# Designed miniproteins, single chains, continued (4), part 97

Each design is a single chain, and the fold is of that chain. pLDDT is the mean over its residues in the fold that is shown.

## One batch from the design tools (miniprotein)

Design m15606
Fold by ESMFold2-Fast:
Structure m15606 (fold): chain A 68 residues (1-68)
Amino acid sequence: SGEKSLEEIEEELSKDPRIKVERIGKDTLKIETTLPVEKRIGLVLRIIGDYPEVEVSIEGNVITVKKK
């Protein structure tokens, strides 16, 4: 389910100290990172590929993941 996808994403990304994950309500994760743009793009593509139940958007160094 989308809830499990958000939990798995939060758990996976929280292992990298360069990535800050914040849960906003039940349906949204806000991800802030100091990773360079190439690494941020790679991260987004990985999330989209692994979790088709979520919508991903990028605004600068902030990645927003929302349950569909």
Scores: mean pLDDT 80

Design m15607
Fold by ESMFold2-Fast:
Structure m15607 (fold): chain A 55 residues (1-55)
Amino acid sequence: DKKREKIIKKLVERLGISKEEAEKLVDKVLELWPEAENLSEEEIVKIAELLYKSE
């Protein structure tokens, strides 16, 4: 899944987290908001970043 890979890479670069943590973060976003899969890469990255900052 190329879209998922790009999102993970952007999260690693923007948040300075590991690839494993970025994968978990993306999975958590999709569990909380299943329709987020239909959003753009940048929108999903922003949601994941906000969720991460919320701790």
Scores: mean pLDDT 80

Design m15608
Fold by ESMFold2-Fast:
Structure m15608 (fold): chain A 78 residues (1-78)
Amino acid sequence: GKEEAIKIVEEAGVRAVLLEPSKAAEISELTRKAVEAIEKGDYESAIKYLEELAKKLTNPEAKKVVEEAVKKLRELFK
């Protein structure tokens, strides 16, 4: 449900900040937008925001964390 999707996004955001703190502002902005999209039932926009975040990250482990969150959201909604 929405609560599980929001938890996935929030946990990925925390882990990404720990792995790449130089991108904390971008991680915070895009994860917030993803959460807002989920709350509105716009799951496609939530996934797009996370995919945009993954492209902006330079740390391979931070990218992987966000990409895994995208995969989990796709499995949850489809």
Scores: mean pLDDT 87

Design m15609
Fold by ESMFold2-Fast:
Structure m15609 (fold): chain A 93 residues (1-93)
Amino acid sequence: GEDFWKGVEALEKGDYEKAAEYFKKFLEENPDNVIALTGLGEAYFKLGKYDEAVEYYKKALEIDPDNKGAIKLLKELAEKGNKKAEEILKELE
C-alpha cells in the first residue's frame, strides 16, 4: 500500500520518525508483513530505541525464522550490549 512505500522512502532519506509512523500505519492492516516489521525495527534501531527494535525483529522471526535482515540487526543490537537481542539469538541456536 501507499503507507508501505512512504515508509521505505522515509528510511532511504533518513527520516526515521516518519518511517516508523508509516510502517506502523501499514501494519495496522497488514500485521504479519515481515518486510514492514523489519522496516519498523530498523527505524527504531536508527532512532536509538533498541528495545522497541528488538520486539519488531522478534515478531518478524516468529513469522519467518530464517529472516536474514532481522537476524543481522539483532546481532548488531547484541554487539551494542542489548540483552533482549542476545537472549533471542541464543533461542535461535
Scores: mean pLDDT 86

Design m15610
Fold by ESMFold2-Fast:
Structure m15610 (fold): chain A 89 residues (1-89)
Amino acid sequence: MKKEEIEELKKKAEELEEEAKKYEILAESYEALSEMSRAVARIAKDPEVKEESLRLSEELRRKAEEYKKKAEELKKEAEKLKKEAEKLE
């Protein structure tokens, strides 16, 4: 039965690593959108459009940071599960 417990922990670790990868992709996408909004702000002649684009860029950057932190937390949890599986061997 110890083998089943080790296998379950390894499977959960893999699932968390896969989920972390998805959050990394989301973070990268939001970072790209943030840079695009900043580029719009640079070329905008209307002060209102410039201000709104800069504000949107900052919000998108915050979301990218949040997803990046989620990915790091998931990777850390996966590492804990791997170490637990190793201790049971």
Scores: mean pLDDT 85

Design m15611
Fold by ESMFold2-Fast:
Structure m15611 (fold): chain A 99 residues (1-99)
Amino acid sequence: EKEELIKQAKEELEKAKEYLERAKELLLEALKEEDKEKAEKLVEEAEEELKKAEEYLKKAKELAEKSGDEELKEKILELEIERGVVLLMLGVLRLVLEK
């Protein structure tokens, strides 16, 4: 049923947002960290949080596509773009923290 699919998609999207926010916080902490080993560990933790965000985004996207809710699809695309930007930031930080 369309309503149930929308509800489930919103729940998965909310989880994706939580994991993405944690990843952003970890990367900002890594950027301020003067100890390279500690910064590298924070970047690794941020990567794990980004992977979880991707899993929940994929679930939300499948449910949104089945529901046909265009507004929900747009919100998912916005979060996918944001995740992509955070992933780029992670890549840059890894390059800076190069051994």
Scores: mean pLDDT 85

Design m15612
Fold by ESMFold2-Fast:
Structure m15612 (fold): chain A 77 residues (1-77)
Amino acid sequence: MKPSKEELEDEINLALVSMLVALAKNALRQGHLDEAREILEEAKKLLDSFKVSNQKYLDEAKRLIEEAERALEEAEK
């Protein structure tokens, strides 16, 4: 069984969001708040590229971004 193109695209986009979130968290650990913010904005733009093939992928991507945004807000204080 071969996954649909839309499903594969959503899976790839989730992987990209996960990678961007990891990069943003790494930037936060180094004190690079502006870099982390820019990376998170890029991840948010990627949400617009998700197909509604599996809502679970989109929901997971949103959760990862929200977690990183909370970390950014805490680091900015």
Scores: mean pLDDT 77

Design m15613
Fold by ESMFold2-Fast:
Structure m15613 (fold): chain A 82 residues (1-82)
Amino acid sequence: DPEEIRRFEERERKAEENSRLIAQSWIDLKLEEGEITPEEAEELRSLETVEEIGRWLLEKRGDGVEEFEAYRKRVEEKLASR
């Protein structure tokens, strides 16, 4: 159904925008908490996606991916509902 496809595409674009917002809010939060350095925050802001943040966590810290994914899901659900 073309209408369902169009709605799916719109949802994907909105999800991408929300992913950038989630990434930025997470970076701001971790920077304020002192869990990342200003240099790491600058690097993460250049990546612009939640997937790249997950990769960075795995590569640079070897952990934190599960916690980040839980944060992402929680914020995504909040953004989707209200």
Scores: mean pLDDT 76

Design m15614
Fold by ESMFold2-Fast:
Structure m15614 (fold): chain A 65 residues (1-65)
Amino acid sequence: DIEKELAIGLVRIAAAMTGVEAEVELRDGKLIVTVKGSKKEDVEEFKKLAEKIGKNYGMEVEVKE
């Protein structure tokens, strides 16, 4: 599904742009994002971007720290 691949790619780009170390997985139509060793303010900005991407593609985003 091209839309799911685009959503995953955009979330990875958002992590790179915010300086967040993140692993992204797709499970049952949900994006599972695992964040490691990042500043709190960077993680908050990343979460906002990831949630917006999820809303745009009709996907739930779960962020684990």
Scores: mean pLDDT 80

Design m15615
Fold by ESMFold2-Fast:
Structure m15615 (fold): chain A 78 residues (1-78)
Amino acid sequence: MLSKGELDAEVTLSLGKMYYALGKLFKSQGDNKAAIEAYKKAIELFQKVIDDPNASEELKKEAEELIKEAKKEIEELE
């Protein structure tokens, strides 16, 4: 059973993934500014997972990889 901290980290990661998907959606619509803002929100949430001492190593590694992908997307749009 997940502890409260583990559950909170998983929820935060999922929310970050939602913002990442929203960023890709805005990019597909040609709204580069909205896409960048969504990717920046995703990075903030993924960073929160990495900084969470209750997050598993697997969740932290996934968050680190997603931050790299989101940063690459921002660099391509800026």
Scores: mean pLDDT 83

Design m15616
Fold by ESMFold2-Fast:
Structure m15616 (fold): chain A 92 residues (1-92)
Amino acid sequence: MPVPVDFRLAGEPSPEAQAARAEYRKALADRGLEVTGEVFFDDPTPEGERLLVAAMRGYAEAVREGKPLWEMNGAAGDGYVAARRELEARRA
């Protein structure tokens, strides 16, 4: 079920991750969407943080564009998967 969730950052998040989370939260608030859950992203590595930033940015963009919730979740997933594939390709 497509639901708005909040992303909780582990450790000391970078300014980029903090900005992405703030924009995501603002996008939800501007649309009157209530956060129904929280996803704790406990990977403090630079790679893990990049994946989270990509997901939050994809979600925020879809929210700003006025897309329905199922497309917002898809955009976040697509951003995460794309960033993860790039990281895997660099190591493989």
Scores: mean pLDDT 69

Design m15617
Fold by ESMFold2-Fast:
Structure m15617 (fold): chain A 95 residues (1-95)
Amino acid sequence: LERLRRIIEELRRLAEEAKNPELKRLIRRAVEALEGALEALKNKDIFRAIGEILDLIGIRIEIEKIDADPELKARVLELIEEAIKELLELLKKVK
């Protein structure tokens, strides 16, 4: 949980730093999907959690296609991948 909260905070900061409007919008969508996944897991809504994780994977693919700020983009992709891994581990622990 703490790791995911840190990822959300860093993604929000990177969204503000992003100059490209498409990249900024996609980072914000990633934050929304991540927050939605956390809420779903808290409520034991497995189907919603899976849906939000799939949205996050799709957003990551869209971000990869953007030709903008390579360093910021690389960090965003790294954070999204870490978030997906953490969310999948949390899914395994839901009873």
Scores: mean pLDDT 85

Design m15618
Fold by ESMFold2-Fast:
Structure m15618 (fold): chain A 64 residues (1-64)
Amino acid sequence: SMATLEEAERLKEEAIEAAKKKDLEKVLEYGNRLLQLYLQDPTEEIKEIMNEVHKVMKENGLVT
């Protein structure tokens, strides 16, 4: 839904900001919320958002 995608976009921005600050706890919190949205509404758009967050986490050394 549009509302789900808007929430996912907001969570993406917050997760990316947390990842740049190397705040692992906040990144995992926002990432888990994104995963829950994806499980409820499994769209390619939400999957792309999750992939973007994962890429920023990797670039900031939070995942391998």
Scores: mean pLDDT 84

Design m15619
Fold by ESMFold2-Fast:
Structure m15619 (fold): chain A 61 residues (1-61)
Amino acid sequence: SKSEVEKKIKEVEELAKTLDEDTREEVLRQLKHLKKLYEQGRITPEQVIATLEQLIGELKG
């Protein structure tokens, strides 16, 4: 759902605040691109959530 997408986006944004400057900028750039694709209807909410969960996993592990 849209609320799940918004929750996952917020989680990534909060996680990005804990990263070094270069990594943070790259994460935020990827997030901006993903948001644009979602807003344009080019990807589904499920695809957005899956991509964000993969990104969170990469940043935490």
Scores: mean pLDDT 81

Design m15620
Fold by ESMFold2-Fast:
Structure m15620 (fold): chain A 70 residues (1-70)
Amino acid sequence: SLKEKIDELNLLVINAVETIKDEEKKKEILEIYKEAGEKVTEALLKGDFEEAIKIVEEAIEKIKEIMKKA
């Protein structure tokens, strides 16, 4: 569900901010999070819940890739 994916994204971002020491990597993650939030808001305004889920899933994937390299 969208709620489950948003909860996963929020937990991932909190964990990343707490554990990553590299300020540039934290900035990249927070920018991805911000952009995802903006796109999710736009999708929800259109009533496109499937697009909202896809946006969250793509953000989760990108953040996980950055965390593996941090």
Scores: mean pLDDT 85

Design m15621
Fold by ESMFold2-Fast:
Structure m15621 (fold): chain A 86 residues (1-86)
Amino acid sequence: SMELERRLRELEEEIRRLREEIQRLLREGRLEEALEVAERLIELAEEAARLARELGDRERELRAEIELGIAQLVRGVIELLLRKEK
């Protein structure tokens, strides 16, 4: 549906913005804030993958799954770095 396509586009745009924000926060050494953004990115990427799957859009589903995998990896690295600082 056009409504689901619009919601997916909005999620894809938000994912792109949060991805850029994580990179900025990591460059600034703001690890706790980067972790919060990474957790939000995981939620949005999961929702985007679900919506793309409902639309039957395999390319967008795969793209969302890749974003999800990257966000999970980034979260794990940030968590490891935060544990070393404590």
Scores: mean pLDDT 89

Design m15622
Fold by ESMFold2-Fast:
Structure m15622 (fold): chain A 68 residues (1-68)
Amino acid sequence: MEEEKKLIFEAIKKLSDRERQAVILLLNNPNLDVKTIADVLGVSEEEAQEIIDRAMENLKKKIEELKK
């Protein structure tokens, strides 16, 4: 459990500021819609969706790298 939290935290640190904020928002409330995330980040819904998609893909890749 502690090691998994550290891996996720380290992966989040490797994300851009916007990607990190989006991931943190989703971790706190997985049901958040794109509109709410866009409003919090101060971007368009289209940009927020792109940030979420990139953040999730990058997060998964960084976690996989850290596990090896």
Scores: mean pLDDT 78

Design m15623
Fold by ESMFold2-Fast:
Order: C-alpha cells, then structure tokens, then sequence
Structure m15623 (fold): chain A 106 residues (1-106)
C-alpha cells in the first residue's frame, strides 16, 4: 500500500511536470518521497528496487529544480528542496539531506 502510493504520487508528479505545473509536480514528488520514507521505516535495509526508484526520483527532482529556478517559482523550489532532503536521507547521504532541508526552511 505505502509503496504503491509512493509510485502513484511519483507518476502524478511526472504528469504535472510535463504540463509545466512546477508547484503541483513538487507537491506530488514530496508526497512520493514521504511515502517511500514511511515504507522503509519497518525494514532493516532499503530494498534494491526501492533504491533504483529513489535514484530515478532524484534525477526528476534535480531537473525540476533547474526548471523551477529558471521560472522563479519560489514555492516549487522550497518543496523540491524538502523532497530532495527526504530522498537523500533515505539513501543515507546525510550531508546532502541536511543541506537541502536547511534550504527548504529559508
């Protein structure tokens, strides 16, 4: 259920991004990241398939960040920083996670 929800929100984010709805895309990708985080809490290790999904989400979030910065969409940028922080935390890249979560609070 949680993994299915994470995948559903990632798909909704991609569709919103295709329509250049950057804030909506960022909201969906953040929800996807939060559902991935909730899913892995009951597991001793992150499954390889979930790591691959998170890496794909990182690529999409980095591309979305560049487009949102060019558009000047401050709301989208903050949501993207939060989503990047959550994903990097799951991947145990704690320095990058802290950097992005701090940027989201500015």
Amino acid sequence: DLLEKAMEYARKGALAYNKKKYTEAAEYFLKAAEYFEEYIKSLEEVPEEVIKMLQGLLIRLEALLEDAEEAGDKEAIKLIYKALGVVYKILKKYEKAEEYLKKAEE
Scores: mean pLDDT 89

Design m15624
Fold by ESMFold2-Fast:
Structure m15624 (fold): chain A 61 residues (1-61)
Amino acid sequence: SMEQQRQREEQLVEDMRVSVEQAVRSGDKEMLERLRELAEKLRESNPRVAEVVFEKLEEAE
């Protein structure tokens, strides 16, 4: 079902956004690097999620 897959992707986007925001607020550079690596891996399977994460990481720099 396309709608269920879309809902799961939206939830993953929210979770990843929160993770980036938390790492930025705490100044956790190691976590920010890990999130970048995760986003690179997600580029092939979940490109939409990867783009949102990269956007947030770019904002954090």
Scores: mean pLDDT 78

Design m15625
Fold by ESMFold2-Fast:
Structure m15625 (fold): chain A 66 residues (1-66)
Amino acid sequence: MTVNPEVLELEIEASLYYMKAAIYEIIAERARKKGDEKTAKEYEEKAREYRKKGEELLKKAKEIEA
């Protein structure tokens, strides 16, 4: 069994977006612990956007596999 190269590429890109989201979540959590709610909310929104992009890429990969 071999993975479709297009599917693998989309999965790698999705992983990178999830990694970016995780980094922003860490920044947001640290800001929240310091009482900086404004910065925390800003980075939480950025993390959510990158997570959404990752989800869209995974959906495309799944559609190709289907």
Scores: mean pLDDT 82

Design m15626
Fold by ESMFold2-Fast:
Structure m15626 (fold): chain A 56 residues (1-56)
Amino acid sequence: SKFDKAVEEARRLIEETGRLPSDEEIKELAKKYGISYEEAKNAVFTAALRLLRERL
């Protein structure tokens, strides 16, 4: 799904930068995958939670 692709790209952004994506990066993620800003924000939080679980 578009959401799952957004989660994977959000994961890559977090791994590359070592931080959560900025608001501007979240907006670009939403535009790239044709999803809402709120869905893109949820994709970022989903990616962050999965990364945290992998380290627990």
Scores: mean pLDDT 84

Design m15627
Fold by ESMFold2-Fast:
Structure m15627 (fold): chain A 80 residues (1-80)
Amino acid sequence: EERIRELVGRMVEAARRVAELAEKLGELPEEARKLLEEADRKAREAGEALAEGRWEEAERLLEEAVRLAEEAARVVEKAL
């Protein structure tokens, strides 16, 4: 499933971006931390859906996780 691979790639990139920006800022803002925690929760649910062959549900959960992770990166960028 190329869509799922794309979403996983975007989530990994967003997480890497957040880590880099947080290092420059010297801390992870509380709002960004909460967004990452929610993204992580959605990603775990997506992993479970994938293991059970529920591809459509996994895609929706991954899309939500990506959105949250990208929002976390924006929060950190705005704090710089």
Scores: mean pLDDT 83

Design m15628
Fold by ESMFold2-Fast:
Structure m15628 (fold): chain A 60 residues (1-60)
Amino acid sequence: SGNDLAREGAEAARAGDVERGARLLREGTKSDPEWARRGAEAAARGNGSGGGAYAAVGSL
């Protein structure tokens, strides 16, 4: 379920919902809250094509 939450978080962030995306990424991975926030911000800015959300989840 953690992987599913991380994917939903990345998709929410890419849609521009950074706060929701960061929260779901943190809940799904429980790895690094700062890294999850940066990943969500990068995804929202359009950097998601190979970027922070993927890296934050540890290359799913």
Scores: mean pLDDT 64

Design m15629
Fold by ESMFold2-Fast:
Structure m15629 (fold): chain A 65 residues (1-65)
Amino acid sequence: SPAEKLQEAIDLARKAGASDEAITRAVQAALNGDREKAREILVEAGVDPETAERIADLLYEAFKE
């Protein structure tokens, strides 16, 4: 479900060391349909590129109808 994907993405981001501020910004980018910006925010926050891509994909999938 969308809610489960969102929760999984948030949990993965926290485990990867992203701050709540960075997670909020990534969620906002994904909510606006900007998957690449969500990924960039996570990488800038110190998440490795592969994990950041997976989290961004989960966030994007959670917010698509």
Scores: mean pLDDT 85

Design m15630
Fold by ESMFold2-Fast:
Structure m15630 (fold): chain A 78 residues (1-78)
Amino acid sequence: SMEEQVEENLEKTLELLEEAIARSTDPEVRRLLRETKERLEEIRNDKSLSAEEKLKKAQEVLGELQRRLAELLARKAA
């Protein structure tokens, strides 16, 4: 079902974030990844949200992470 697929995808994303945190040596990158993981865990555990709402919110959170990481990496390259 859609609900099972969303739950599975969120769990896999959380596992990937945990691996990324473990591999990162940069404290600012680690902080962004950790904050993102915490936000996704809140979305996963929110019983008031539908599967569709969870997917949308997770996509927004991951989009913010991509933007913030790009900005941080650009700043460090300068």
Scores: mean pLDDT 86

Design m15631
Fold by ESMFold2-Fast:
Structure m15631 (fold): chain A 55 residues (1-55)
Amino acid sequence: MEKEKDYQKALEAADKVIEQATPESLERLKESWRAVRPDDEEGLAFLDEEIEKKK
């Protein structure tokens, strides 16, 4: 449960950052996310789409 809570906190933090972030901030977040969760293709794709929307 603790690891799941950390994952959920990261997603909530990502949502908050995404709403107020620049494309550069989102790319930085994506790199951090990829380092922690390289297998999370859906999360990485979501961040990629948000980056494209902000550009």
Scores: mean pLDDT 71

Design m15632
Fold by ESMFold2-Fast:
Structure m15632 (fold): chain A 89 residues (1-89)
Amino acid sequence: SQAQQLTQQGDQALNNGDYDTAITYYQQSLSIDPNNSQAWANLGLAYLNLGDYQRALDYAQRSLSIDPNNYRARGVYLVARRKIDGIDV
């Protein structure tokens, strides 16, 4: 599907450290299929790497609302929360 192709392109960009490109592809994919927990988690990870901790937290929470066992979303949530609270330098 188009949503799956966009998620795959987002994953490739994320793996290459091209966070802005990854965000664009994930947002496009999620506009088609908003129930993709992993795409929300990876969108959160991209924002985390860009230092946007509030957006990272928000997207991780969206991922966890779909799948509370999403391993990546849990990790993004914990790291983003610690950065916001100043306990993870």
Scores: mean pLDDT 90

Design m15633
Fold by ESMFold2-Fast:
Structure m15633 (fold): chain A 62 residues (1-62)
Amino acid sequence: MKATTAEEGAEIGKKIAKENKDADKAREAIEKEVGEGLEKLSLDEAQQVSEAFAEAGNEYNK
C-alpha cells in the first residue's frame, strides 16, 4: 500500500487491522506496510502513523 500523508497511513493501518484478525499479525502487517514508507515521512508524520498503529491495535481489543 502507498501512504503519502499521515492520514493515509492511518487509513492503511485500519484496513490492515480489519484484514488480519490476529492482533499480533495485524501489528506485524502494519509495521511491514508502513515501515517501508517511514523513511519518506517527517518526524511529525511518523508520530501520526505510530498513533494509527496503536489505534488499529485498539480496534482489535474491542
Scores: mean pLDDT 57

Design m15634
Fold by ESMFold2-Fast:
Structure m15634 (fold): chain A 113 residues (1-113)
Amino acid sequence: MRPGSAEANAAYAALPPAARAALQALLARWGPETYERAVEAALAAGLSEAKAEEVAHDAVTLFADRAILLLAEETKTRPLAEAVAIVEARAPELAEEAVREAVAAAKAGEPLP
C-alpha cells in the first residue's frame, strides 16, 4: 500500500529502513482486512458494488496514512520496537476509524480529509 497524503509520503520516506520494513509487514496484514471491512460496510450502507470498491480503496489509503504518521510520531520519543508495538495495538482502531470515515464521506458526497 502507498500513502495518499503528502505528509504521510514525506514521513514514510524519512523513516529508517527497519521502521519501513515493520510498517510494510503491518500494512500487508491490515490492508486486506481494512479493504474487506470497508466493502462490507459500504454494501450494508446501500452503496453500489463499484462505489463500495472506491470506498474500500479510500479506507485502505486512510489507514496506511494514519499508521505511517503514528509510527513516525512514536519513533521521535520511543525505541523502534515500542513504537511498532503501539502501532500494532492501535491497528484495529485505525482500521475501524478509516472504514467509518470513508463510508460516511461517500454517503455525504464529501471528499476525505
Scores: mean pLDDT 83

Design m15635
Fold by ESMFold2-Fast:
Structure m15635 (fold): chain A 78 residues (1-78)
Amino acid sequence: LEEALERLRPRLEELQERADRAMELYKEGRYREAAELFEEVARELRRLAEESEGEVKEALEALARRMRELAERARAAA
């Protein structure tokens, strides 16, 4: 688990930066671009969840679900 978390750290940091960018796009009214980026982040989080186990998997699945919800809201606003 510890080795898995160490391996995931740089990837999770990249995904957080992309999610932050998607939120800025949303605030700028660039809803289509925001939706696409949130969907990409959700897809990558789901992939990482498939490679993980236990609480880490559950947390990644919850984050992916949240990103998908944000993508759907952004798409609806576009």
Scores: mean pLDDT 82

Design m15636
Fold by ESMFold2-Fast:
Structure m15636 (fold): chain A 75 residues (1-75)
Amino acid sequence: GPRVRATEEAIGRLWDARDEAEKNGAKEAAQLFRDGIREVHALDLAGASPEEVLRKAEETVRKAQELIDKYKKEK
């Protein structure tokens, strides 16, 4: 159903963003994405709603984006 698709899309975005962060050498951001992916999987195992999964994925992207921006300024 659409809920499953939304969850898979969110996870896919995290994997894609992690790959980009790693390719750019933003290790802190890449680790944030890995932690977010783990949290998403933990939520799924706990039977959390897909909406919660989507929200967590979005928060992870925002936090990682801020780290990527800081990383570019500091390096």
Scores: mean pLDDT 75

Design m15637
Fold by ESMFold2-Fast:
Structure m15637 (fold): chain A 79 residues (1-79)
Amino acid sequence: MKEAEELAKKALEAAREGDVEKALEYAQKAIALYLEAGKEIEALRVGKQVAEALGEALGRPDVAQEIVEAYEEEIKRLE
């Protein structure tokens, strides 16, 4: 899990900088590791957090809200 956590952290840092390419690359790697470990809720939380951070950094919280709501609905389904 440390590797997935480190990649998720890097994804969030890139997202806050507005680096879409790096944020998505690190997020995809973290999500893949969480899914491989059977941690579907953690995988969805990474996607949600990255979308939210990117929306704020790019000045598009409106677009991010729709994506975040989709992730929240999926998390609720798995709970």
Scores: mean pLDDT 79

Design m15638
Fold by ESMFold2-Fast:
Structure m15638 (fold): chain A 74 residues (1-74)
Amino acid sequence: PLEALVEAARKATEDTKKGTPEDYEKAKEYLEKAEEAARRGDEFEASGYLGRVGSIAAKVNEENLLEYIGLAAS
């Protein structure tokens, strides 16, 4: 259900705080647009924005993994 995807996106947006401020701001913007589209019943548009939040979260997780590898090699 759309509500579960929105909740997942909220958690994913919190994870982007570990990345750059720019990534966090972009994730927040897309989350807000997804919530707005969901309120209007536009599930297609909402899903698109939720996907963008997921992409930013995935990028941040990749960057954090590279940092962890660097620390482990130290």
Scores: mean pLDDT 77

Design m15639
Fold by ESMFold2-Fast:
Structure m15639 (fold): chain A 95 residues (1-95)
Amino acid sequence: SLEEKKEKAIELVKKFRELLEKAYQDPNIDRETFLRELAKVFGELFDVLEEIFSDETISKVLNLFSEAVRAFFEEKDLEKANQYFDEIIKLIKEE
């Protein structure tokens, strides 16, 4: 159902967020394994989003994701990254 797919999308966003937070806390994290897990979670998320949302909504989610990843990796601002993830979750719930 649409509700079940929205819940799955939210769970995948939370999983992606948790992976970033773990990388932030662990300086010895295996980079190859970490990036592989991130790519897998993102791929699964994109597949679910394509099933339930318009191209316009998917574009908004991807833009917020890009901003979150940039805030995390380039700006080193975990709080700002988490604010973008909260916006993604809200958008998925309210669409």
Scores: mean pLDDT 84

Design m15640
Fold by ESMFold2-Fast:
Structure m15640 (fold): chain A 66 residues (1-66)
Amino acid sequence: MDAIEEAIRAGDIEAFKAALETLFSRFVTPEEAQALADRYAERLKQGKPPDEIIAEVRAELERLAA
């Protein structure tokens, strides 16, 4: 999570996407991990608050770990 939070605060969308893809690839296929990373990166680009995106990522991880 730290790398994801640092990337968001730096405004580095590419680093954020890469960190998410790496994290999700532990639970889903590479194709699914890439799709999830793209979805959250797009929400960040649309001006969604970083804290809300972090909360949604945490919820997704809880769902995938169930």
Scores: mean pLDDT 79

Design m15641
Fold by ESMFold2-Fast:
Structure m15641 (fold): chain A 59 residues (1-59)
Amino acid sequence: MEADREALIAQAREEGRKKAEEAAKMGPLNSPTAQQALKDSLLAKAEKEAREEAEKAAE
């Protein structure tokens, strides 16, 4: 159970990182700082959502 939860979070993290990279590339942001902030924000959101979903699934 715990291992499955961690695997889902890791998968969401990897998908979030890829999505953040693509969004930063295609986004209207022209500064490296803004791109990094967007990546960090999207990754944090993906991790939070994955944790929340894993908690729901555990019920």
Scores: mean pLDDT 70

Design m15642
Fold by ESMFold2-Fast:
Structure m15642 (fold): chain A 94 residues (1-94)
Amino acid sequence: SAIDRTLARIEALLAEAKRALEAGDYATAVRHLEQALALGLSFLARHDDEAGAAELQALATRAFQAIEARDVAGALETLDEMGRLVRRRAAAIR
């Protein structure tokens, strides 16, 4: 389904961001996180999920702050929370 394809793309971008963080490639991690956020926000907006979009944006802000602080563990935890949020919100749309 279109929902499953979009979810898979968001999860793939978050996974790439995690790999970049584990490798110490912060610039690549930020780029993939920005792409995951843009796609996730667009997806939630298309399904009128304003609350989900606000929660995703708040988590992304925390992830960017953790990356800036070089808190790799905190960033990885927040990326996992973003993935869980998008999966949960996508399930509610179905």
Scores: mean pLDDT 90

